# Designed miniproteins, single chains, continued (3), part 87

Each design is a single chain, and the fold is of that chain. pLDDT is the mean over its residues in the fold that is shown.

## One batch from the design tools (miniprotein)

Design m11011
Fold by ESMFold2-Fast:
Structure m11011 (fold): chain A 91 residues (1-91)
Amino acid sequence: SAEEEEKKKKMKEKLKKVLKEAVKKLKEKIKPPEEEFKKLFEKYLEEIKKSMPGADEELQKLAAELAALTEYMIKEGKEELVKKIIEEAIK
C-alpha cells in the first residue's frame, strides 16, 4: 500500500541520517590512510550489495563506509570508542 511505501521511505531516510552521523563522528576520531580505507570500503560495498540487492545506493555506500571505518578502528584497538559512537548515533 502507499502508506507502507511511505513508512519504508521515512525509515530509509532516518537510517541514512543515523549512518551519516556515525560516519562523521568516526572520521573525526580517526583518519585512516586513503588506500587502506578504499580497500576496506570496496570490500564491504561488495558484501552489502550482495546482502541487500536493490537497496538504495546511498544507503549501501553509507553502510560500507561505516563498516570500513569500524574495521580500521578495531584494528587500531579502538573497539570501545566505535561502540560508543554507534550507540550515540542510534539515539
Scores: mean pLDDT 81

Design m11012
Fold by ESMFold2-Fast:
Structure m11012 (fold): chain A 71 residues (1-71)
Amino acid sequence: SEVAKLVAKAEVRRLAAEQGLPRAGEALLEAIEVADLTNPEVQAELKKGLDALAAGDEEKALEYAEKVKEL
């Protein structure tokens, strides 16, 4: 869904700005752009990436962005 991608991207931009993690934010935005958000595995890994970003964990956010891109 285009709407689901827009919502996810908005959340990533907000969290990346709040945490000061532009590299992790950009990686998650790139992952969302190419991902199939109707895939439950993609949804699960993306949620973990967003949770890591919200926690200020750049390394985990980058790891989950990569996992989303591989799915």
Scores: mean pLDDT 86

Design m11013
Fold by ESMFold2-Fast:
Structure m11013 (fold): chain A 73 residues (1-73)
Amino acid sequence: VEEAKELLLRVAEEMEKDENGLTVGEAAKKLGVSMAAVRAAVDTLKAAGVVPKDATVGEAIFLVKLNELEKKE
């Protein structure tokens, strides 16, 4: 579960660092991670109840980032 959260946070950070805006797939490729691994991380978080069952990949990444910000504040 924590490894899945860390993976989605890394994808979010790479998407934010690129001035041109990266897709999830492009950010994953930059990190050397497959889209299958990103989808598996989202599915793991859905199974654990960390994100809603109906969340998209983009929504799951956004929610994981918000959760990290809330923990620091």
Scores: mean pLDDT 73

Design m11014
Fold by ESMFold2-Fast:
Structure m11014 (fold): chain A 96 residues (1-96)
Amino acid sequence: DEEKKRIEEETKEALEEMKKAGEPEELLELVKEVTKLVLEGKLKEAMVLAYKKLMELGLVKEEDLIKAAKEAGLDPSKLSKEEVIEKIVEIGLERQ
């Protein structure tokens, strides 16, 4: 599929630019894992993985996740962090 080839090429270029910029290896590995899941048609799993890993790396803060949850119509105070991530991803994918 033309779209899959484009995603693979764009990801390869992005990874090379990130390496030149001195981005951490963990972030490069995350981009590779997310792209692999997207190409396998596992878009929900890809997005959930991306959120979890970006939070572990400190690139997405808990306050940013809470804001995203509220914008999606969720109450983050009634949900675990994992449930918030999964529901945000489900809502985004189901309504788009």
Scores: mean pLDDT 76

Design m11015
Fold by ESMFold2-Fast:
Structure m11015 (fold): chain A 59 residues (1-59)
Amino acid sequence: SMEEVIQKTRDVALAMRLAPAQLEALIAEERAALESGKGDPEVIEASIRGLELALAELP
């Protein structure tokens, strides 16, 4: 499900201990892919949401 994609993306990003700037760069890259019509938009949006949740948990 898309919820599983969101949570898995969040968990992986947190486990990798990515810095806020790295998470922001990944979100920007995913948004660029969405705008260009590359890949599956539902999966890309779920990945963006997962990354945003990871970013929100950082101080």
Scores: mean pLDDT 84

Design m11016
Fold by ESMFold2-Fast:
Structure m11016 (fold): chain A 94 residues (1-94)
Amino acid sequence: MKEVEELLKKIKELEKKLEELEKKIEESDGSEESKKELLKEAQELDERLQKLGEEAYELAEKYPEYKEEIEKAMEELTKKALELGKKLAEYLAK
């Protein structure tokens, strides 16, 4: 229960970080410095996503009554991350 609530909170927090990164990409000046910083931030968020995926798997097994909610939240987060990754790749290619 508390563990599931904390996981869902972490998922929402990462979603906000992905939205912040998307805005930074849109507002960037296109400099090499900006590109390097955005890439570093994206890599850090990817690491957080991987860690949340592991936690989500463990909690879905421990609390099967929450499995559907956890899986849906992770799927939406992963979809958003994939779309942002495509946008970043396009930005880096100029």
Scores: mean pLDDT 84

Design m11017
Fold by ESMFold2-Fast:
Structure m11017 (fold): chain A 67 residues (1-67)
Amino acid sequence: MEETLAQLSEFITELENEGYQVVKQEILESDEEREDKRVILPGVEKVTKSYLAPDGWRAIVEAERKL
């Protein structure tokens, strides 16, 4: 789990480098995948991404950026 959290932090940093601000993070012990991209407000884009860890842990990350 600790190793998974370190890898997840790197994944989040990559999203922030693309101009996204993480607004929600959820860690699951599941093989469910979720990926989505939508405009939630005029000029605001929201993305949902899944990160899969080698140990079977999955994180669902929601992030927003201003267009």
Scores: mean pLDDT 69

Design m11018
Fold by ESMFold2-Fast:
Structure m11018 (fold): chain A 97 residues (1-97)
Amino acid sequence: MDVDEAIAALRELAKVAMDPNATEEQIREALLKVPGVTEEDADFILKLMKTVKDPKERAAVALRAAYSLAMKQVTDPEEIERLRAAADELIAEIEKS
């Protein structure tokens, strides 16, 4: 897995999930761009998001789930740390919004 591609996909997911005008299909497409996220995973994450009332927590749930799946694709310790740091930064940015 290209960790820079994974980080870029997570950043796009955070933007789309936080956009009140984003459609379910746009969120699904953003999820599928994250390495390790299957079509079944994206459908499950979307269903999970629908159970969350707060828009920020909804976006954070999507990001945490996609990040968890991407982490399973990484074996290099330096890439693991970079992916973790990027995910932590994105979640913090959502919470500060």
Scores: mean pLDDT 84

Design m11019
Fold by ESMFold2-Fast:
Structure m11019 (fold): chain A 120 residues (1-120)
Amino acid sequence: SKEKEEIIYEMELVIDLEERLLEYLKKKAEETGDPDVAAHAAGVQEVIDLYRKTLEEIKKEEDPLEAAELAIRGEEEALARYEAQLAAAKNPEVKEELQEVIEFERLHIEHLKELLEKLK
């Protein structure tokens, strides 16, 4: 359905953005040797793995409503992981990057919830 295609598109968009962030953070971790940067990179990798798993579940789901709920749950789990990383981070630059990622995830969750309401 068009609705399911839109949910898939939104998840693929977030995965692409997270993969670009991961490439940046891996280079920065190698350049700085900062354990906070390395931890942030590892966290982004875990979120990418979660989103890829969620996307495969969405692709198999025939109900667009359940597909939207799967996407929201996946992003809420990613948000919780990033919030935990922010609480543990010491490097101010890593904290700023995590705050920006958290805000992006919150806005994207809101967008997915709007898509979910249209399916009811």
Scores: mean pLDDT 89

Design m11020
Fold by ESMFold2-Fast:
Structure m11020 (fold): chain A 89 residues (1-89)
Amino acid sequence: MKDQLADQLFDEAQQVLQDMLAGKISYTEGRRRVLVLGLAGIALRHDLSDEQVYEIAFGLEYAFTGSRVVAEERARELTREALEIIRKL
């Protein structure tokens, strides 16, 4: 069951990525949605804790921004949104 829900989230993330590449949504918004859906999918598949989801989000944002402060803020928001998706399943 969790694997099927994770697969659905990954499929949705792929559709968002295609829409982003086709110019249907902005790069900034597309990237945010892909990361939120991907984090939710990985968390479901591997039974990750809230802390583990945050650490993955932080690592990704820090790699892209080079700023710890910005990465911490974005990771908190991405983690919150990913966990909200899981709670609604």
Scores: mean pLDDT 85

Design m11021
Fold by ESMFold2-Fast:
Structure m11021 (fold): chain A 94 residues (1-94)
Amino acid sequence: MSEEEILEEIKKMYEEWLEAAKTLSREETLKKAKELAKEFGEKLGMSEEEIERILDQIETIFKASPDTEEGMIEAVEKSSVYILSVAMEHLRKK
């Protein structure tokens, strides 16, 4: 994937996560966030170990956030920033 394609995929993922945070429960939002992040990591050619670390970090961010709509939005924002940084770092290694 190009840098432009990665930015577009992350933006799409972020928009889907925001919709989930506003409409779904915390547990369902976390599940959807992890599923989309795993799919994105696989498309980017990340190893199973790299994907596992991303999923673990997303879970950590969600657990640290308040169980409110604002807290879920914050968890989504922090998770999207984290996955962007990991994706950009992965591209630099190739």
Scores: mean pLDDT 79

Design m11022
Fold by ESMFold2-Fast:
Structure m11022 (fold): chain A 64 residues (1-64)
Amino acid sequence: SMEEEIQRRIERLTEEMRGKSLDEIVRLVSETVREASATLSPEELARFLGLLDQEVRRLMEEQA
């Protein structure tokens, strides 16, 4: 399902972000959001962005 695809995208991005600098994280997030914007519907994109926001904030807190 598309929800499974969204979850998989978040999991991949989260794994790629581990151990990276803030600049690298910002670049990866920007590229991933751009790709998601091109491939997801507005409703799917909103769900993706909500999950991404939570994971990015959690990861940044852990690495600060």
Scores: mean pLDDT 77

Design m11023
Fold by ESMFold2-Fast:
Structure m11023 (fold): chain A 71 residues (1-71)
Amino acid sequence: MEVPEDILEEAKKIAEEAAKEVSERTGLPVSVEVEGTRLYLVADVDAPPTPEQLEILREASERVREEIEKL
């Protein structure tokens, strides 16, 4: 998702909290990547995630977007 620079630090904090929650729920190493004004939740895995793990990651990404939109 693309985030204005003025709120990027708060958006990154929200995304990092979500990444930690997803990591705890799925057991996957999930981190936040920032490319310019874009934020990503990234699961760095050697094997493809399960459908359940992907759904948890998708739901977390949606929640992060909604929280950032409230800023």
Scores: mean pLDDT 73

Design m11024
Fold by ESMFold2-Fast:
Structure m11024 (fold): chain A 113 residues (1-113)
Amino acid sequence: STLEKLRERVEEVAEKMRASKDLRERLRLFAGLVQELVEATVRGELSPEEMAELLEYAAEKILPTLSPEQQAVLEEFVERAREILETVPLSELEGELNRVLQETMARLLALLA
């Protein structure tokens, strides 16, 4: 199933993030994962509820690899994404999730400057 494949993808990305010493590479990996989840949801291969569950699962795997300041930003992203998935029409979902993702990536990069 798509859910099963994306759950495996979350684990693969979390492992690659743990192995990487480069923050920019780690952020690229995370952003790529979120974009894969958004694309699957927009295609109807993943429900908004299933995407929310996968974001929670990703957070559980990824948060321990980050600093406390980075964890707070990522937790805020997950809560904002959940709100968008619950309230935003499917036609606007990709744009809103990508906007919040870009804002989150900029904040994470700024924390290390």
Scores: mean pLDDT 82

Design m11025
Fold by ESMFold2-Fast:
Structure m11025 (fold): chain A 66 residues (1-66)
Amino acid sequence: SLEEQKQRIQRAYEEFGAKLSEENPHYPEVVAAREAALAAPDLAALERAGQRFEKAFLKAYFEEQR
């Protein structure tokens, strides 16, 4: 459901986002993408916002490993 997908994104943010440095250049985009996903009114909007969140998160995660 829409709520289950939003909960999954929120959990990912809480579990892994907390491990990212606030000085990470991709951190603001991760925050913005999470807010967009949680505000999505339907599954189509959530799919687009979720893709944005995943892309931003992967960029932030790889930056932390450099």
Scores: mean pLDDT 77

Design m11026
Fold by ESMFold2-Fast:
Structure m11026 (fold): chain A 84 residues (1-84)
Amino acid sequence: SAEDEAIQLRLLRFIQLIRDVLENGLALAPADAEAFRRAWAIATGAQLAVPNFGELPQEERLAVFREIWARIEREAAGTLLTAP
């Protein structure tokens, strides 16, 4: 359905964002971090409990992204992570 396609595209975009954060240490602006958290919650039915994510030290932000990445891998492995 259209809803399923929207969820898949949203997950794929956040997988790419998480890879950029983990591989390149990309710092997110607070507004971008907030938009990411909202869309991630829609895509996975989970919410980040971390307030003011963008204000955290980079080490703590990367730890949060690693946890999100692990959840994405568990929920979307083989389909969304490796699809062309």
Scores: mean pLDDT 54

Design m11027
Fold by ESMFold2-Fast:
Order: C-alpha cells, then sequence, then structure tokens
Structure m11027 (fold): chain A 70 residues (1-70)
C-alpha cells in the first residue's frame, strides 16, 4: 500500500546520519540555523517531513534525493 511505502521511507530517514539529514533540509530549501542541527535525528526527520509536504514531495522522493547526496 501507499502508506506502507511512506512508513518504510520514514524508517530509512531515521537511520541516516545527522549530517545527511541536515544536507536534506538544506536541499529542500529549509532555513535551518546551525544551533538547530544539534537536535536529535528524530527532530530533524520531523522537519524534513514537513518541508517535503510543503514542496509536494513524497518521502520516497526525499529518499531519492538522499541517495544522490550519499
Amino acid sequence: SMAELEEKALEKLKKYSKELLFALLRFLGVDVRPEDEKAPKEELVKRIVEAAKRRGLSLVDVLKLAESLE
């Protein structure tokens, strides 16, 4: 199902390093302050999900971006 696909994508995002999560936020055009990068990975993932929704991107699309950055 589509929901299953999004759940798997979310789990993959949680496994990424904080550096990669920050790179994704920057790629998505999020104005994130350096201090915010000290947040736990779960908090960064939440920000990525919200940024993706604002841009009309699925979490699967975000994973494709992450692969290109890795």
Scores: mean pLDDT 77

Design m11028
Fold by ESMFold2-Fast:
Structure m11028 (fold): chain A 80 residues (1-80)
Amino acid sequence: MLSYKELAELLKEILEAIENKDLEKALELMEKMAAQAPEEIKAEVEALLEEFKSIGDDDLDKKRELVNKMGTLLEDYLLS
């Protein structure tokens, strides 16, 4: 699993990719972040990833919201 610092850096990189409209990179990094999920939260993380994939390219605010939700879920687990 990623360290807290590595998770924060990955989250920042995903958000920067979305801002730059590099949605292919954002998806790749989002999948990488989801792959780091421990078994206890894996189903919730996978559900967020599926929702991220379903959002249209014109709704960048919803994509950012899902990135932050997944990041928070993983961060909360690491800080437990």
Scores: mean pLDDT 81

Design m11029
Fold by ESMFold2-Fast:
Structure m11029 (fold): chain A 95 residues (1-95)
Amino acid sequence: MQRSNLERLIALLQELLSKANERDKEILSKFIEDLQEILAALPDPSPLGGSLQTVVNNAGLIAESLEANIDSPDPYKAFIRAYHQALFEELADNS
């Protein structure tokens, strides 16, 4: 489940990367790299920082949201919205 959700999210982010402008590519490439390192370390990844932990915990939901919007005129904006929503909900629950 967790591995499958992360693989799906990484694949969708790589699809976004191919469509992104130069600025967005830098951000997405770093994020993809971080998620790939987590995937490679499963089931025993190193302790994650808050934003990465939020993404891992919500990988399935973020992937679902991104997949629904992958063909939109602004799929990167759709991804950022999904990511911010997940982060905001985690902060609301834990803070």
Scores: mean pLDDT 69

Design m11030
Fold by ESMFold2-Fast:
Structure m11030 (fold): chain A 80 residues (1-80)
Amino acid sequence: ATKTVTQSFTLASAQKAGNTVLVTNLSPDAVVGSLVALLNAQKQLVALGEVQPDKTATLTFLVDTPAGTYTLQYQVTVSS
């Protein structure tokens, strides 16, 4: 089974690599190949990426995104 989780993410300007940011602190249970969304305070999508086999994701910014607090939304596996 899988479930959607949300995780707080603080974006610093120094973490931006051009139009991308690397997220390294995903759950070890994150579903490889599934989407990772970065949402603003209004729950609007500002960046999108994919969970890699090493449980990182490189998110590409879709809009101008200032430094601040955001929410990561992605899927994890749930063991019974």
Scores: mean pLDDT 83

Design m11031
Fold by ESMFold2-Fast:
Structure m11031 (fold): chain A 107 residues (1-107)
Amino acid sequence: MSPELLRQVGVGDARGAAKEYEETAKKFEDLAEKGSPEIQEMARKASELAKQYADEFRRLAEELGRAQTPEEIEAAMARLKAVGDQFNKAVDEFNKKIEEEKKRLEE
């Protein structure tokens, strides 16, 4: 893949991920306000984590946009993938934990 095309794809991916995590943070924030006291703390932490992820993806988009060499672009893209994989796993774990707690409170 050309370095310029790789950069453009990576910047788009990072910006898309930032938007998705901002939307995820909003959902957790709503749950922290409207949920039971037991899940409010978990939802608050999940919202804060998702906001941190959105910020990190915005920084990665800027870093990739500033990359000048093919090596810098490839390194930034590898970092973007690694960070994305880690964050998706963490958010999935929070979602599962919150849903389990909600089910316990309904019983």
Scores: mean pLDDT 78

Design m11032
Fold by ESMFold2-Fast:
Structure m11032 (fold): chain A 85 residues (1-85)
Amino acid sequence: MEELFEELKKNFEKMKKAVIESTRNAYLAAGKPEEAEKAAKKLEEKFEEIKKALEAGDKEKALKLLEEADKFFLELAEKAHKLMS
């Protein structure tokens, strides 16, 4: 738990940037720039929640919010994939 939390803190900005850029690019590839912006904004909101938990040192909350953000990212990726079909 501690080791995972420290890795999350150390790599947070890199992970955030990669996830948001990947999601934006997926929707842009589907020809949906407005949806790309909405999806990116929602992910930024989720990552801000994680950042606040990290800054507070709340390991359990930070990891749970990360799991929720990962699930949300997968849902957005599935939606983008269906738009490309």
Scores: mean pLDDT 78

Design m11033
Fold by ESMFold2-Fast:
Structure m11033 (fold): chain A 68 residues (1-68)
Amino acid sequence: EVPLASDEEVRQMLEEMILDLKRRGMTDAQIRDALDNFIRWLREKEGLSEEEVERIRRIAEELFAEHS
């Protein structure tokens, strides 16, 4: 389990990234690729568990669906 505040901050950060990339004229495929690369970087750099990676991926999927 993770604190609600952490999930909210992750959600806001990912949402801002998706909106920024959309404003730059990136395609849905390019935005998806950028999100995947960011999540891989977080896993390697922060030493995230597989459960934490899956949590972040779920948040990204939800936000991408909301903004597609």
Scores: mean pLDDT 74

Design m11034
Fold by ESMFold2-Fast:
Structure m11034 (fold): chain A 68 residues (1-68)
Amino acid sequence: AVSEEAQEAYERFLRARDQAEAVAALRELAKADPELARTAFEMFSRYVPRRFSPEQRAELRAYLDSLV
């Protein structure tokens, strides 16, 4: 089950108006639910590639990999 905190962070991620907001929301999602954050990161990298800059994608991938 997805926690209320993770659900709220995911909704903020979906509503993010720019790349900085999307990165911040995904980092908050990763604190609440690292597995959901990785799923969202991989999905949006595949289907919405402009959601993150190449540099932001590299930093987020490294961050998510550190949460194991």
Scores: mean pLDDT 81

Design m11035
Fold by ESMFold2-Fast:
Structure m11035 (fold): chain A 90 residues (1-90)
Amino acid sequence: LLGPLQLAYLYLQEAVKALKEGKVDKAEEYLRKALEYLEEYIKQTGGVPEKVERVKELIEKALEALKEGKVDKALEYVQEAIELLQTETL
């Protein structure tokens, strides 16, 4: 069974694929899903791990970039978030 942190990771990977395919609306949906699962993980841990808070910040910056039409910048933020999350215990 996939935990919230693993589901967040999966949705970030799906967002990267959507952005590369030009599916901006799908990417926004996947990024919001990733944020929901990160919030669930934070609630379950009773605190905010430093890396998880940084991943959340990067996803929020990616969503802001997409609102500005900066797909390339959004992709950079999502890729950085994925790299940070890979170093966390899943």
Scores: mean pLDDT 82

Design m11036
Fold by ESMFold2-Fast:
Structure m11036 (fold): chain A 63 residues (1-63)
Amino acid sequence: STQARADALRALFTAGLVEGGLDKYKAALAELERVDPEAYKQVKDKSPFEILGILGPRLGQLA
């Protein structure tokens, strides 16, 4: 669903900003792969800041 996709992307971004959050960041990436494999393929090689630049406006619309 659109909400599950938005939640996964938000979790990915949030986890990447937390000290020691690498494991949580990887878990969030795995969840995104489960709910939206195409979005996962697009963002898996990017930092949280790059993801914000690409998907930030879309996340606002999906909330």
Scores: mean pLDDT 64

Design m11037
Fold by ESMFold2-Fast:
Formats: sequence, C-alpha cells, structure tokens
Structure m11037 (fold): chain A 73 residues (1-73)
Amino acid sequence: GLGPQGEKSLQQTVEISTEAVRDMEEMTDDQKIERAKSLTPELTDKEALSTVDTAIDILRISRDFSESKLKES
C-alpha cells in the first residue's frame, strides 16, 4: 500500500487525467488536427489526428493505472 501522500498524488493524477481525456474526447477531428499542427506544423492531417488519439490513449492508460493502484490500497 501507498502512504497518505502517495494516495493523494494518485487521486490527483486520476482527476487530472479524467478531465484531460474528457476535454480531448469532446474535440472534433478538425480541432484535434489544429491542436497537433499548432505544435508541429509539418504533420499531415492523418498524422496529426493519430498523434492526438495516441496522446488520449496514453492519458487513459495513466488514469486506469493510477485508479487501479488506488483500489489496491
């Protein structure tokens, strides 16, 4: 089990990741493409969309991992 500070950190990670995933999932494909290209203009629309979708997947994995650790505590 984690100490109180570890549990609080995981709870904050779950909260932040949940909000980020929700916000990004509510974006249209055009908005996702625009966001990715604002950081890397060289990306094609397909690469931009794939990059954002990959980022969402990473955030979901991070959220689910942190939530799993809290349930084990």
Scores: mean pLDDT 78

Design m11038
Fold by ESMFold2-Fast:
Structure m11038 (fold): chain A 95 residues (1-95)
Amino acid sequence: MAPKIALIVSDDPEKANEAAEKYKKQGYKVVLVGGGTGESAVRAAVQAAKMLLENGFDEVVATAPGSKTLSEEEARRAAEAIERETGAEVELVIL
């Protein structure tokens, strides 16, 4: 069975942490994207997902909370890139 990753995109750390705990209880590993925009933030999410799977972590913060986070289109690109580069099943959660 492919590994399951919840990619949680939120500028609200409280909401992000609540979602992370819920998805971990459902058997997902979690990648948190709190801040950042553009290709650098998309690549940070992908690198975090690789590190998560390679080291057996249950959760990784790709980017710290900031005043701006990934757009819906950037979040979808990050999810697709993670699936393509890791083979994981990605649940995209935008809060």
Scores: mean pLDDT 83

Design m11039
Fold by ESMFold2-Fast:
Structure m11039 (fold): chain A 80 residues (1-80)
Amino acid sequence: SLEEEIRNYLEVKLESIEKLKNYLSEEDQKKLDELAKEIEEIVEKVIEEIKKKNLSRKEAYEKLHKLLAPLEDKISEISE
């Protein structure tokens, strides 16, 4: 299902963040943990809209990418 596909996307993303933490200070690890929580909240919101509004795969991913873009930028800034 689309919900399962998006949940798998979240799990892969969270695993990449956990791996990145191995190269960072404790302070930056905490910042990544906060960003990971925000990512989870965004993904759950998108999943709710898929269920309630019957979003297409394209609509779901377009919304997900738009909402996650600022968080991806913050992760990049921390990892640089």
Scores: mean pLDDT 85

Design m11040
Fold by ESMFold2-Fast:
Structure m11040 (fold): chain A 80 residues (1-80)
Amino acid sequence: MSREDLEAETLLAIGDMLLYLGKQAYEKGDFETAKKLYEEAIKVYERALELATSPDVRAQIEEGLEEAKKFLEEVKKKLE
C-alpha cells in the first residue's frame, strides 16, 4: 500500500468515528453537536478521498461521505 493510501485509510477510520459520534449525539437529541460532528466527518472523508488511490479504499470513503452528507441534511431540518 502507498503512504497516501495508508493515510487515506487512517482518515477513513477517523471519519467513521466522527460519523458514529454524530449519530450518537443525534439519538440523544443533541442536534447542534450532531451537525458539527457530521460536518467534521465530511471534511475528513473529503481529505481521505484526495489521498486515496486504491479503488476499494475510495469506495469505502465515498460510502461514508454519502452517509455523512445524508445525516447532515437530516440534522439541518431538525435545527430549522
Scores: mean pLDDT 87

Design m11041
Fold by ESMFold2-Fast:
Structure m11041 (fold): chain A 91 residues (1-91)
Amino acid sequence: KLSYKEVMLLLSVISELWLVIESEKVSEEEFRKTTRLAVDFIREYFSDNEELQKLAEELERMLEENAPIEELKKKVREVIELLKEELKKEL
């Protein structure tokens, strides 16, 4: 199980991803930066979650290949839903 500090960090990551996905005012550069930070978080704290690791690897590849923002947003929405399910397990 995640520590209290890690649960708060998870909540922060979910909130930041949701903000950048829903806001038309966030730049493409800020969106990509936030997505990269979320990928790093998933790789470190959810190494035993195969589904999240696969999504993190796919997002990392998409970021390296400069994939279109619309494709990144679709994948990030999937990540948000899985992270929300992980958060529910900690509550």
Scores: mean pLDDT 83

Design m11042
Fold by ESMFold2-Fast:
Structure m11042 (fold): chain A 75 residues (1-75)
Amino acid sequence: MSLEEQLARIKELIREEQKLLESDSPEAQARVQELAKEILRLAKQIMDTRYDELSDMERVYVSSVVAATEGADLD
């Protein structure tokens, strides 16, 4: 709905991912990969659909989320 709500959703998913990274279980590792893909998809959706509504700071934030998620998935 609002851009603020969408950004808050991404932050919530990142928080969940961070909590799972503190868990030392194989199930947590699998869930981290799922969350990383979901975060990436949402961030790309915001950039695709709401790019012109984003402030420069919000564009930097979303781009940083994409980069961080890519790092978590690959190396």
Scores: mean pLDDT 75

Design m11043
Fold by ESMFold2-Fast:
Structure m11043 (fold): chain A 80 residues (1-80)
Amino acid sequence: SKEEILEKVREVAFEIASLTLEYIHLLMERDGILRDVKEGKLPKEEGEQRLAEIDAEMSRVEQRIDELTKELNELLEKLK
């Protein structure tokens, strides 16, 4: 039913929102590491390792958001 689809839309939309907030937090952490390396508060090698870990996590979050966005678009198409 249309009601069941709308309920699923809500669930998927909230999951996307949660992942988007996680992504923003990762961006903030990334910016902090870049600043600390620039200011000499963190060794370059340690900063590069931490940035690689964050970039990998950001890629995982981006992939999950992409998957959920495709699901959301399919659900919205069913409401037309």
Scores: mean pLDDT 90

Design m11044
Fold by ESMFold2-Fast:
Structure m11044 (fold): chain A 84 residues (1-84)
Amino acid sequence: EIEKVREEILKRIDELLEKGYITPEQAALIRRAVDIAYKEKRLDVLKEMLNLLKKFETDPSYLEKLINIARQIIAEELKKKLEK
C-alpha cells in the first residue's frame, strides 16, 4: 500500500535527521519530493527512495542519489505548474 511506503520513508527521514546523518535542508528537500510522488501515486518512485534511504545508513554515496531523485521530482512538478 502506497500509504505504508510513504509512512516508512518519513519515519526514516526523521531518524536520519535526529542522528545527524542528513541536514534539515536535505530532509526538507526529500520530504517535498515524497509528498509530490505520493500525490502522483508513483509507488515505484517511493519504493526507490525508501531503498536508497535504507542503503544510505550503510553507504553515504546513496544520499547523493536520493537528493538527485528528489530534485528531479520537484523540477517535474514545477514544470507541470507552469503549464499554459
Scores: mean pLDDT 80

